# Designed miniproteins, single chains, continued (3), part 1

All scores and structures are predictions.

Each design is a single chain, and the fold is of that chain. pLDDT is the mean over its residues in the fold that is shown.

## One batch from the design tools (miniprotein)

Design m8001
Fold by ESMFold2-Fast:
Formats: sequence, C-alpha cells, structure tokens
Structure m8001 (fold): chain A 86 residues (1-86)
Amino acid sequence: APPEPPEEVKQIAAEGGKRLLEAIHEALRNKNYEEGLEKAGEIGRETGERIAEALGWDEEKRKEMGEKGEEAGRADAEFAFEMHQS
C-alpha cells in the first residue's frame, strides 16, 4: 500500500476542497462564472503547491502539482457551471 499521507496534507486537501466548493457556490449564486472559474483555478493551484511543499517535494514537482491543481479546480467549476446553465 502507498504510504498514508501526513495529517498536514489531509488538512490542506480538505481546506482546499472546502474553499473550492464555496467559490463555486458563490459564483452560481451571483452568476459570476468567469470570476468563479479564475478563483477555482487559483484555489486548486495553491492547494496543489501546498501539498507538494508539505510532502517535501522538489520545485519541479511543486510546479507540476500546482498546474494539475489549477486544471482540476477549473474543470470542477466548469462542470458545475455547465450543469446549472442548461
């Protein structure tokens, strides 16, 4: 089995996920989808970079995790907005 993530990583992921959902809900409520998408990407990037830093990964891996987090955050927001616009 892969090593269990440190408690700090679990906390960072949980906080990031909560912030992402809050940003998506706010954008849906205010119909400010462009701002919501940008904020979701920023939250995802920050979360990915913080996870990599907490794991002691190098700069290359931190950048990779940040990029993946940004893409994931934007994708989640886009999916939510599409489901509520149709």
Scores: mean pLDDT 82

Design m8002
Fold by ESMFold2-Fast:
Structure m8002 (fold): chain A 59 residues (1-59)
Amino acid sequence: SGLQSVLNLANELVKQGDIEHAITVLKVASKAYEASGNTEDSKILQNKAKEYEKQKKSS
């Protein structure tokens, strides 16, 4: 699914050390899902972005 593809891309970016790009990808995708009325998937993406922001602050 599109949601899983976005999550996989963000995870791969984090593995490559690009945590800032991973957060950006998740936030952009979250807004797109929200705009299309997919609030559940938007929330999943928002929560994942917040998780990565916490990891960024600890580095």
Scores: mean pLDDT 84

Design m8003
Fold by ESMFold2-Fast:
Structure m8003 (fold): chain A 70 residues (1-70)
Amino acid sequence: MLSEEAKEKTLNTAIEVTKDQIASLIAEGKVEEARKWRKIMVESVKKLLGEEYGKEFEQKLEAFLAELEA
């Protein structure tokens, strides 16, 4: 069973890895693939860590994408 500290560390790692992957895809012009990958990762985090962590993950990625599009 994952401790809350382990879940938080897993969430932070998932955010950083996913941001890097999305930035790479967008830099290659693969915007639709970046959108699909974001959706897959959000669902994976919700399944692994639960709805609250999944929403935090989704919100941080949406903020990141907004900054990249600005």
Scores: mean pLDDT 80

Design m8004
Fold by ESMFold2-Fast:
Structure m8004 (fold): chain A 81 residues (1-81)
Amino acid sequence: SSLYQRVVELREELRRLAEEVKEKKPEYREEAEELLEEVERALAQLPERVAKDPSKALEYVEELARLIEEAIEKLKKILEE
């Protein structure tokens, strides 16, 4: 429950930061879009990964959360430039 909520909150923050990058640093628009696409691909693959090995569901969601956190950090660095 809490981990699922964390992923939802991280995804919302990532989208907000990507929009801010597109507005304030348009030269990084493509990089911001690529980071969003990478996260959306990982999220789309999650149900299949969980179906193949349900015992690792928590690990897969934690990996997804980490991926989103890394993308957020990259966008924050762009905004600090």
Scores: mean pLDDT 85

Design m8005
Fold by ESMFold2-Fast:
Structure m8005 (fold): chain A 82 residues (1-82)
Amino acid sequence: MKYSEEEIEREIRIALARIAVAVMKLTISKTKDPQKKTDDVNAILTSLGKAPFKSVQSDDALLAALRRAYADHLGISVAEAE
């Protein structure tokens, strides 16, 4: 139903994941050091119970990992976290 509490709560979780990913996109784009980008993302991944990367990653790989971590944490699909 259009007005179910479960649907509204799901929409809020999707919005939160999208905002978190958008903030990290901006942060990654402003960071000059590729190692620092990877370290900053690894700190978030470990805080969310995910394994950190062992080497420097591309911005796309870092963002994909963040989407997955936030989606799992908020109980939504990875596609909805984009």
Scores: mean pLDDT 80

Design m8006
Fold by ESMFold2-Fast:
Structure m8006 (fold): chain A 70 residues (1-70)
Amino acid sequence: DRQKQLYLLTIKNLKDLGEAALARGDMEAAERSIKNLEHIRDSADKLGMKEVAEEARKVAEELRKKLAEA
């Protein structure tokens, strides 16, 4: 499905942006990427897109852990 592929690509792009922000110490940019991932998680869950929601949750949690350790 095109919609599912677009969500997964967006999650990947937000992960890359969040990791890049953390690498340069841009905590505000990292937080924005995390919040966007959490929004995608919630939207995908409401739409019944369980795989997309789980991937977004996983990436958001990984970035939040790294942000807390920074």
Scores: mean pLDDT 86

Design m8007
Fold by ESMFold2-Fast:
Structure m8007 (fold): chain A 87 residues (1-87)
Amino acid sequence: MKYSEQELEDEVIVALIEIIYGIGKATNDEASAVRLIKKEIERWFEKYQLSPETVEEIIKILEDFANRASPEAKKLAEETIKFVKEK
């Protein structure tokens, strides 16, 4: 099986969010992890046409993170979800 370039880009984007989130949890710096995720998502929406499925997956990951995160990280995750939904 060989992915198309767009399918590969979508998979890389989701994987990167999960990696950054995992590092944030491991280092107890969840707020910095969410700020980096927001910055990367903003860049991705500027440069890539994300599939609706990828957008929904990003929202789902951010919603799960917000439910488990510190108050500061939760606020940043909710702001990021709002940004994604408005695109």
Scores: mean pLDDT 73

Design m8008
Fold by ESMFold2-Fast:
Structure m8008 (fold): chain A 77 residues (1-77)
Amino acid sequence: SAADEEAARGAAYAAALEAMRKAKEGEKIAVGRAEVFGARGEAVVNPDGTIRAVGVKGDTTVELTFKLPPELVKLLS
């Protein structure tokens, strides 16, 4: 449903924000996890500065890819 898709997207986005926060704090393998309106999100920051995020609610899956700004990619070193 649209509501499940919105929840899954929200969880993916929240997980991406957590992964980005951990990367900024110097974690070499930054994994974010979040739960939003019953949807579960997980995201990983890659060394190339991309963040891959997945949100799931029931049979609904949303996959998002974000690119870190060059300024933040330097913090992954």
Scores: mean pLDDT 78

Design m8009
Fold by ESMFold2-Fast:
Formats: structure tokens, C-alpha cells, sequence
Structure m8009 (fold): chain A 83 residues (1-83)
């Protein structure tokens, strides 16, 4: 049961990444990308999680949202320490 839940969460994460790439202006797509990064982190896929946080940082900087960019940079540093 738990294994099936983890597989479903990964599929949702992959869908979130795709939706963010297609429409980054969407709050829903951004929220799904944050969720995707968390799913990959929890599964030990640290490289994939790091790449997702890099995308979130780049997007936040492009929008001038320094508070979000700072939070995502802190998450990125945390993930790099877990490597």
C-alpha cells in the first residue's frame, strides 16, 4: 500500500513539473513544483530535488520575489548537505 502511494506521489510530482514548464505564471503549477521537490527529497532523489529548487529560485528571481528565492536557496543548501 505505501509503495503504491509513493508511486502515485511521484507521478503527481512529474505532472507538476510539466505543468510548471508549460505555465510558470500559474500559482497551482508553482505549488505543484514545490510539492514535486518535496516528494523527490523524501524518496532520496536529491539531485532531482536540487534541480527543481534551482528552477523555483530562477523563477522567483525573474519575478522579483526575493523572499521566495531566499527560502528556495535555503532548501537547496539543505539538500546539498544531505548529499
Amino acid sequence: MEKMVEEALEEIAETGIKLFEENPESISAQTLLVFAAGVYKNKGKLDEAIELYKKLIEWSEKQGDEDSAKRFREKLKELEKEK
Scores: mean pLDDT 75

Design m8010
Fold by ESMFold2-Fast:
Structure m8010 (fold): chain A 95 residues (1-95)
Amino acid sequence: GVSEPLIERVRQNHDKYAEKLGEILNKPASLGVIDHALQVAKEHREKLPVPVRETVAQFLYDIGLVPKPDFNLVTEEHLESAIEAIEVLEAEERE
């Protein structure tokens, strides 16, 4: 499982990124749109639109996974950790 400090940083930052990614991707602002963007970044890295790429990098920087908001520094492990933290918060919202 992901660390409690990482889950807390995601909890504190996710609303801003849900709204921004929802606007970019024309989807409802939710934890699900962040999860979708992170999954696409992991599986289709080279096809990721520039606004999504920049927003994902900024999110990972704000939650402390990367030292700069630079998508070139983003690893698959960073994306997997962020996805796991989002999925923990989605599970909490269901109850």
Scores: mean pLDDT 85

Design m8011
Fold by ESMFold2-Fast:
Structure m8011 (fold): chain A 86 residues (1-86)
Amino acid sequence: ADAAIDEMVRALMADFDKDGSGVITKEELRAYFESVGVTPSDEEIDAFIAKYDKDGSGVITYEELRAAVRELIAENPGAAANIAAL
């Protein structure tokens, strides 16, 4: 069931998507990293977006983030069990 994945994606979107647009923009990523004490360069932000942005839109959509989380769980099954236990 995708319910656990959807819950994780919603939590990640809430952390990154500060304006509620439903996508993660370059500015939202910058704001998030600055909030955790990291000052990324434009090149680092662009590289991060490019890693997850499979359609070349320049933003990370809910569906792209959902696909990335699903892939992460598939590669790390123990992480899924720990998340399901929360």
Scores: mean pLDDT 66

Design m8012
Fold by ESMFold2-Fast:
Structure m8012 (fold): chain A 61 residues (1-61)
Amino acid sequence: MDGVGRQLQTEIQRLRDQGLSDQQIAQRVADLARSLGINVTPQQVLNGLNLYKEEGIEVVP
């Protein structure tokens, strides 16, 4: 429980490093979150990922 956020961030990073599509990342992250007791849908995760891509948000300046 204490590492849930870290676990999700690590999973997203691993999936991106493996070259998975945003849709595949969204599904796997949603499944992981559900297993940890977090109620999210793949669509919600995908929308979050797509907002960063579409808005051109740079996390590394």
Scores: mean pLDDT 67

Design m8013
Fold by ESMFold2-Fast:
Structure m8013 (fold): chain A 54 residues (1-54)
Amino acid sequence: SAALREQQERALAHLKENREAIAESLARAGKWSLEVARKFVDMLIATEEAILAR
């Protein structure tokens, strides 16, 4: 739906704009390495992009 697409576009923009801050927050909260947290955020970005491609 158009509403779902708009929500996914906003989510993707948010993840891309705040990638480092989100990764740092996840690393701190989960006691993960920053490298692992960055890869996790990149996975989320890839998932949102895949949804938008449909």
Scores: mean pLDDT 83

Design m8014
Fold by ESMFold2-Fast:
Structure m8014 (fold): chain A 77 residues (1-77)
Amino acid sequence: MAPEKIRKAAEEAARGFDKTGELKVEREGDVYIAILPIADGYYAVAIDAETAEVLGAGTGKTEEEARKNALENAKTS
């Protein structure tokens, strides 16, 4: 289970999207990836596992595309 601070950060970042399913959160090393199904595909957010800071976000036609875009945007800091 993701910590409450991670879940809350993911829900805040996804505010304004029309969700079509449940928020899914997975740990990928030093980050949590939160993925939300939306009407036009998926929204993903990369969140720092220690600080709960949003590092990057992305959208995609598939869950994997959204995850990849969020992680790529997180690497630009």
Scores: mean pLDDT 78

Design m8015
Fold by ESMFold2-Fast:
Structure m8015 (fold): chain A 55 residues (1-55)
Amino acid sequence: MKVRATQTTPLEGEERAVIHEGDELEVLEEFENGLWLVRYKGKTGFVSKEVLEEV
């Protein structure tokens, strides 16, 4: 699923990055804790679903 960041937010996990507002990400998996596993520019990590919108 393709999503867009609604605000600048950190990519959390081993591969840390800053995701900027308006950047598009691929959702790999959704978790019950409100975090989604995403791929961003070749990196994988977790982002809060609250700062993502479906494209």
Scores: mean pLDDT 80

Design m8016
Fold by ESMFold2-Fast:
Structure m8016 (fold): chain A 90 residues (1-90)
Amino acid sequence: MSMLAGADAARQLSDLIAAGQVRTIYLQANPTAAQAAVRQASGTLSTLDTNDPNSPGVRALRGVGVRVVIVDAATLDAIAADHQGIVVEL
């Protein structure tokens, strides 16, 4: 199982979704300003309402087989170093 984290995950996300390679997107609850900036640099993540797991954007990703999970910082710290509030499971 492969994982991408941080700005590289955000940058590659749309291409990986188009290729059908993304299983789960983990996003930090209550992102820092720096983490919010990384999300805004992603066309996919900037359109998501991460405060509502049933929002249209999250449902659209779920419809193509992508799970979106909101987690705490400690959960992401356990998965990847320098995650910048984002981890993508392939």
Scores: mean pLDDT 75

Design m8017
Fold by ESMFold2-Fast:
Structure m8017 (fold): chain A 87 residues (1-87)
Amino acid sequence: SLLEELERLVDELLKELPEEVQEEVKEIFREAYRRAVEEGAPLPEVMEFMAKKLKELIEKYNLSEEQRELVGRAAEEVMRLLARHLA
């Protein structure tokens, strides 16, 4: 499923992050999926939601520059996956 593909992608890209950070990022991406696929929210709104929640998470955990880059890359890949599915 799309959700399973998304979770596998996040696990692979974020495997170097602490488990609690990985789980919170996955929750943000599950909510993004729900908004895009179940509620039909426009992708730009989903992207803004993800950007806001990920910024809050970065500040909460005081993530390093390298960790922030990994999270950003995961977000980009998730948005590409959602865009392909909803096209």
Scores: mean pLDDT 84

Design m8018
Fold by ESMFold2-Fast:
Structure m8018 (fold): chain A 75 residues (1-75)
Amino acid sequence: MLESDFSGITKEDVLEQLEMLLAYLRRHAHTLSPEERERVIANLERFKARVEEVLGHDPEFDALVEENKAVLREA
């Protein structure tokens, strides 16, 4: 995702993107290597930091990020 995409981005847009990623990871996380899973987790942390800088802290957004990370950790 380009940083310009955060300009005008809504909470609903980021939640939809995380829900789509979660659906993908629930099907495919087990096919990823441990190193690939760690990379995706790192990317999620960076995405979270950038979104929180623009939109502020949101418990629903935090919960979806943690669900994505949990699926990756449990795979």
Scores: mean pLDDT 78

Design m8019
Fold by ESMFold2-Fast:
Structure m8019 (fold): chain A 67 residues (1-67)
Amino acid sequence: SMEEKVREAERLLERTRKLIEEGDVDMAQLMAASALAAEKSDKDLSEETRRLIREMVEAVREALARE
């Protein structure tokens, strides 16, 4: 369901942020890239799910900018 997709995106966002905090930016980048690819292949995603995926991508961009 769309609600399950939102919960999955929330879990992925939390894990991505944790990886960044632990210094594993490479794995965080891979997770964000995988989520973005899934967004492009799934036309039934809610606006909330898309927003969470974009937040994952933004968190990774910020982490990469800090080097």
Scores: mean pLDDT 80

Design m8020
Fold by ESMFold2-Fast:
Structure m8020 (fold): chain A 104 residues (1-104)
Amino acid sequence: SPVEDYRLALELLDKYPFEEALKKAKEISPRVESIVRLLLALQENGVLKELGMTVEEALDYLVSGDFQKNLLDLAEKTKHRGFLLGLTFDKEVRDVLNEVRKAK
C-alpha cells in the first residue's frame, strides 16, 4: 500500500543513518527508495532547517495542493534546487504523496 510504503520509509529514516536506510529501502521496493530519497533531501541536506519545518510539516505542505508546484517553490528557496526539481518527475513519489493526501 502507498500509505504502508510511506510508513516504512519513515521507520527506516528513524532507525538508520542515510546510507543504511537507503540500502534497506532498495531491498523493499523502488517506491520506498523514492520516498527515502525525498525525505533525505528535505532533512539531511538542511532544507528543513533552512525553511524552519519538521519532516511532517514539509510533507503536509507538499500534499496540501499541487505537489509539483510546491516542490518547485521549495527548490527555489534552497541550494538543493537541482535535486528537488528532479523529484517532480518521479511518478512513484507523486503517486505515494497523492495517496497519503487522500488518506488524511
Scores: mean pLDDT 66

Design m8021
Fold by ESMFold2-Fast:
Structure m8021 (fold): chain A 94 residues (1-94)
Amino acid sequence: SSREAALITGLAIFVIGVEEDLRAAGLEEEAEEFYRLGMAAVKALAAGDREAAIEHLRRARELLREVAERHPEVRELAEAAVRFLEEVIEEIEA
């Protein structure tokens, strides 16, 4: 559906943007792990595997919560990204 295509595209753009911001902050390992989890969720959504997508997004969210706790320089970015992932999970579960 048009709504599902928009969600997949929006999530992919979001994942790339957050990865770039984390990498720019010098968090290369966290950026790579976030990108891997986020793109796995994008792939699962594109395949219609909502359960796998939610699991990957929950792992990505947990990583961002840890980043927000350990790295005050990116805390606002990481907390905003957590909120966005929570909204995406709710949209998939609806």
Scores: mean pLDDT 90

Design m8022
Fold by ESMFold2-Fast:
Structure m8022 (fold): chain A 91 residues (1-91)
Amino acid sequence: MLEISVTVLKDGKVVLKSDPTSNLEAGFIQVIGAMIEAIRLGGSLRVEIVADTEDLAKELAEKIVKTAENMGLKVKKVEVAGGHAVIDFEV
């Protein structure tokens, strides 16, 4: 099963947290929206992915990282363990 969620932080505080979604397209729309909000607020972003395989989690994480870099966000941390990926970004 796939699950994607996002958290936007400002000064170490959660300012926006999404409900998890199992739909890939909806998940990417949610991630892009959160990237835009992080940029607008001058904050940071956490993306969490739960996937059926480590390979799928890695592929989705790589795609999200490339999208974030193209939007001017900096990668702070990428952790992938089993089917779980956590990616932290900053403006």
Scores: mean pLDDT 85

Design m8023
Fold by ESMFold2-Fast:
Structure m8023 (fold): chain A 74 residues (1-74)
Amino acid sequence: DADDYLRLALRYLRRGDYQLALYYAQRAIDLLDPTDGRRATAYRIRSRSLQKLGDDDSAQQDYDIALQLQRQNG
C-alpha cells in the first residue's frame, strides 16, 4: 500500500539509491487520494530524490507542492 511505498522510498533515499527512492515516492503519490496528509511526505521524498539526481527544477516544484499540502493539512 502507500505506507509500504513511503517506507521503501525513505529507505532508498537514506541509502543513496535516489532512482529507487524516486520510483517508490511516485508509486506512493499515485496511490494516495488528493486529501491524504501523506501526500506532503511523498512529495518531500520525491523532491529530495530529484534534487540528489540534479533535477533542481522538478525538485523545487515538488517541494512547493509539499509545503502547500502541509499548510492545508495542519
Scores: mean pLDDT 85

Design m8024
Fold by ESMFold2-Fast:
Structure m8024 (fold): chain A 79 residues (1-79)
Amino acid sequence: ASEEQKEEVLRLLEKAGVLGAIAGDEELVRLSSEAAKAVQEGDYERAKELLEKLAERGREVNPEAARLAEQALKILEES
């Protein structure tokens, strides 16, 4: 992924984490943080797995968080 793509993914994950915190969902916050770490480390296989879990959890807790996770996943899959 390009630096711009990485920065956008990290920005989307930060927003998803904030939404998880507002919702009081520790799992959304944890998945957002772990996915961001995987992206920063260049572990894109783990990042994609975590983003899929984040999107699934988001659909149950906060649909906007799910949308952000799905957008981030698409960016990594297209890079």
Scores: mean pLDDT 85

Design m8025
Fold by ESMFold2-Fast:
Structure m8025 (fold): chain A 60 residues (1-60)
Amino acid sequence: SSSMIDDHNSSMDDMNSLTNSRINNANSISSIDPVTGSRMIDDVNSIGNTGMATNAASLS
């Protein structure tokens, strides 16, 4: 239940949007500097895969 006025991370959809934004930012950096981007994507993938795997499991 929302306890803060600015509570915007309260659902799976919201979490997926935030995760996508982070991945998209890493991809943008990777297109400019692929070496640095690869390290960032690796870190994001470790965290993002947890949420994405849960979402994929629901569909498959």
Scores: mean pLDDT 55

Design m8026
Fold by ESMFold2-Fast:
Structure m8026 (fold): chain A 76 residues (1-76)
Amino acid sequence: SLSEEFYEKYQEEIDEGIRLIRLGIVKSVEKIHLPKLTEEQKERFKKISEDAVRDGNFKKATEEINKILEEVEKER
């Protein structure tokens, strides 16, 4: 089962990253330390973050990032 602790921890880091992106301070959520992502998942994460900054669709970005985290948890 997916742990609530895992989602709580990683969602907090992602929410902060998205908040900083909204403020234009950072270009992507790459500054969030997610050492369990594959390189392909990291690239998707970066693209989602860049697309969110470009399009201003941060709710969609959060949804897509949560899908990647769910994949990571299932692979562990």
Scores: mean pLDDT 57

Design m8027
Fold by ESMFold2-Fast:
Structure m8027 (fold): chain A 90 residues (1-90)
Amino acid sequence: MKATVTKVLPVTASSEEIGKALEEAIKEAVKKLTGKEAKEIKYTSAESTDDGLLITGTAVAEDGTELDVEVLITITDDEIIITVTVSEKK
């Protein structure tokens, strides 16, 4: 199963604001999928594409459930769109 959370920021948002929104989106997606709080988040790769920045990682819920994390950050003329997808690792 998968959970998706989208955050939208103004294009003028700082790297710190983007990082905070990303962490919040991952925590919300973990809670939406598992009903548990995220205990640990680890980023494993980042790839720049023509459509945006693709970040992959893992999250661990408080009960020890391991999850795959995929983030797409898309920048438009007016906004930064952060789309987080969290999925069960099997």
Scores: mean pLDDT 82

Design m8028
Fold by ESMFold2-Fast:
Structure m8028 (fold): chain A 60 residues (1-60)
Amino acid sequence: MKIDEREVAEALVLITAAIGIKAGDSEEQLREDVRRVAKLTGLPQEEADRIIEEALAKRK
């Protein structure tokens, strides 16, 4: 079975964002952590920024 590497990268970035929100991380810390994981997994920074904005919107 072939695993979609992009889908795995997106899942890891989404999990990172969810953990940061639940932990009460600052907006700056959340952005840094999510962007770092995106860079490590090869997810585009534009997609990482979208995930950050969606996570922050759900906090409100």
Scores: mean pLDDT 77

Design m8029
Fold by ESMFold2-Fast:
Structure m8029 (fold): chain A 82 residues (1-82)
Amino acid sequence: SLSEEHRKKLQEIRKEDMELKNEFARLLRKVAEKTLNEEEKEKLRELLSTVFKLNDEEIEKVLTEPEAQRELVLRYFELLYE
């Protein structure tokens, strides 16, 4: 069995990962559907810069190219499975 401290840390990480995954998937779907509003666009830029460490050029590619969006989603899922 895991210690209480380790269990809390794992729950915290899982919660953050699940919330991030759900928000990221929601925002990417809106980009693909071209329904992303300015507030959601700012949130997506923040996530791409802080979590994925993308620069401004890479962020604009994700916002404008469906293929770049698909590759980013695949990388995110690969990272979660490792």
Scores: mean pLDDT 69

Design m8030
Fold by ESMFold2-Fast:
Structure m8030 (fold): chain A 76 residues (1-76)
Amino acid sequence: MARVEEIAARASRLLRRVAEAAATLDEEELERVVRELEPEIREVEAAALELRDDPEAVARFRELIAEAYREALAAA
């Protein structure tokens, strides 16, 4: 469980950065931020793939990410 929460926390930080860029309504800024974060996104994706053999871990990860996304949009 701690592993899932750690991966979700890393993903939520990336989501907040993307949400902040999206809130500017500047497509170029959004593309720039996404490209800048690409290495971290790939690392988080690789870590999340480790969870795919555990359906409960995958469900928990999705729930944590959905919550983080809602919080990021509210905070942006």
Scores: mean pLDDT 74

Design m8031
Fold by ESMFold2-Fast:
Structure m8031 (fold): chain A 69 residues (1-69)
Amino acid sequence: SSPPVATEDTVEAGMFLIQIGVAGVAIGNEFKLSQEEKLKIAERIYKLVVDQKLSLDEAVAKVREELAA
């Protein structure tokens, strides 16, 4: 429960998470989805990157393909 120390790695991780959120909102806006669906998209992108080790671009492309199907 100690406060986190800000490091270069922490800043980079924060920027990456922001990019995931922005991508989720952008895709949700393109497909005219609800706020709940936008959150599901962001969660899906995050899981693809973290669990399947995909790049952000690959995760976004995969989610777009899933939504277009």
Scores: mean pLDDT 75

Design m8032
Fold by ESMFold2-Fast:
Structure m8032 (fold): chain A 61 residues (1-61)
Amino acid sequence: MSAEEELYERLKEVVERALAGAPEEEVQAQFSKAVREGLEKGLSTEQIVELARRAVEEVRA
């Protein structure tokens, strides 16, 4: 998978865990890790924000 696809799947997992009642500290740590890994793989902050927005919308649909 591309770095963009990998980040999107990880962001969806984080959102799903948050909605399932996972601890806020755990959710924040996982989200921060996913964002950092996306930046390290060459994704822009703008791309990461858009992927996070889409992940939230897809999981909440």
Scores: mean pLDDT 79

Design m8033
Fold by ESMFold2-Fast:
Structure m8033 (fold): chain A 82 residues (1-82)
Amino acid sequence: SEEYERLAAEHARLAGEGYEKPDGAAEYAGGVIGAIGSALEAALKYGKEGGLRAAERALEAGRDTPGGRLAGEGALKAAEGA
């Protein structure tokens, strides 16, 4: 879990340093909501570790896109809240 949190934090930091807000809000909103829902569901069923793994997968899938980074960050916050 610590490794997943470190990876998520690293991606969030990198996104912050050069991140530009996308102007395709609808697609990114859907992606973010989906990732948050998946992480929360995983955290509820498999505990915090499951949620963090879901968040890491979201970050990895979208690491080359701002929308994917936002989705991963949202998923991580959802998992931490569980």
Scores: mean pLDDT 56

Design m8034
Fold by ESMFold2-Fast:
Structure m8034 (fold): chain A 82 residues (1-82)
Amino acid sequence: MYSLKVTILGEEYTLSGSIEEIVEQAKELIKELAKKYNFSDEAIESIFEKLEEIKKKSKSGEEFVEKLKELFDLLDLVLKSL
């Protein structure tokens, strides 16, 4: 069982469970953020591609959770720059 906390524009989100459950929660959070901040379909697709890349390249659940947190931290920085 894994857990990660991500902060997007000052709001904290917690994803927890198996890697499969965290992937589904991450996709739902990305969709929620996309709706809230008006992401283009292209931006959503790019983020999902990066999520799949992280999943494919991670050798352990711990590495996956670390890289997923980095993805959300980058997303937070991008949103702060808009």
Scores: mean pLDDT 83

Design m8035
Fold by ESMFold2-Fast:
Structure m8035 (fold): chain A 80 residues (1-80)
Amino acid sequence: SAELEEIQLKVLEFIGRAAEAYAAGDLEGLIAVFEELIKWLEEELKKAEEEGNKELIEELKKLLEEAQKALELLRAEMAS
């Protein structure tokens, strides 16, 4: 679907920003990118739920879970 393609392209943009921060050794910037991604995914999920788009809801929930797990691991590394 067009909506799913737009979500995937935006996630790819966030991945690119994360890769740049990682390559630069900017751990704080990397965490900030994941925090922004999670907030955006939460807003998109709320909209998809209000619209009843089951396919998009499923994909957004998976992306959100993966992004949250990545952020938790990054924060744990900073705390160590």
Scores: mean pLDDT 85

Design m8036
Fold by ESMFold2-Fast:
Structure m8036 (fold): chain A 64 residues (1-64)
Amino acid sequence: ELEALRQRLADLRERKARLEDIMATGEAKGILSPEERTQLERQIAQLDAEIAALEAKIAALEAA
């Protein structure tokens, strides 16, 4: 159980890093539309929330 949660956490962190790279590259090249930026920001925020929730769950399980 705990190992599976840690694997999910690693996957979410990797996805977030890729989205951040896409957004940074798009902005640097001047090709990122406002709509695309909003979509990426929303996805990154959602991943941040999921990461925080998993970190809290892992901490709770480690304390149990």
Scores: mean pLDDT 83

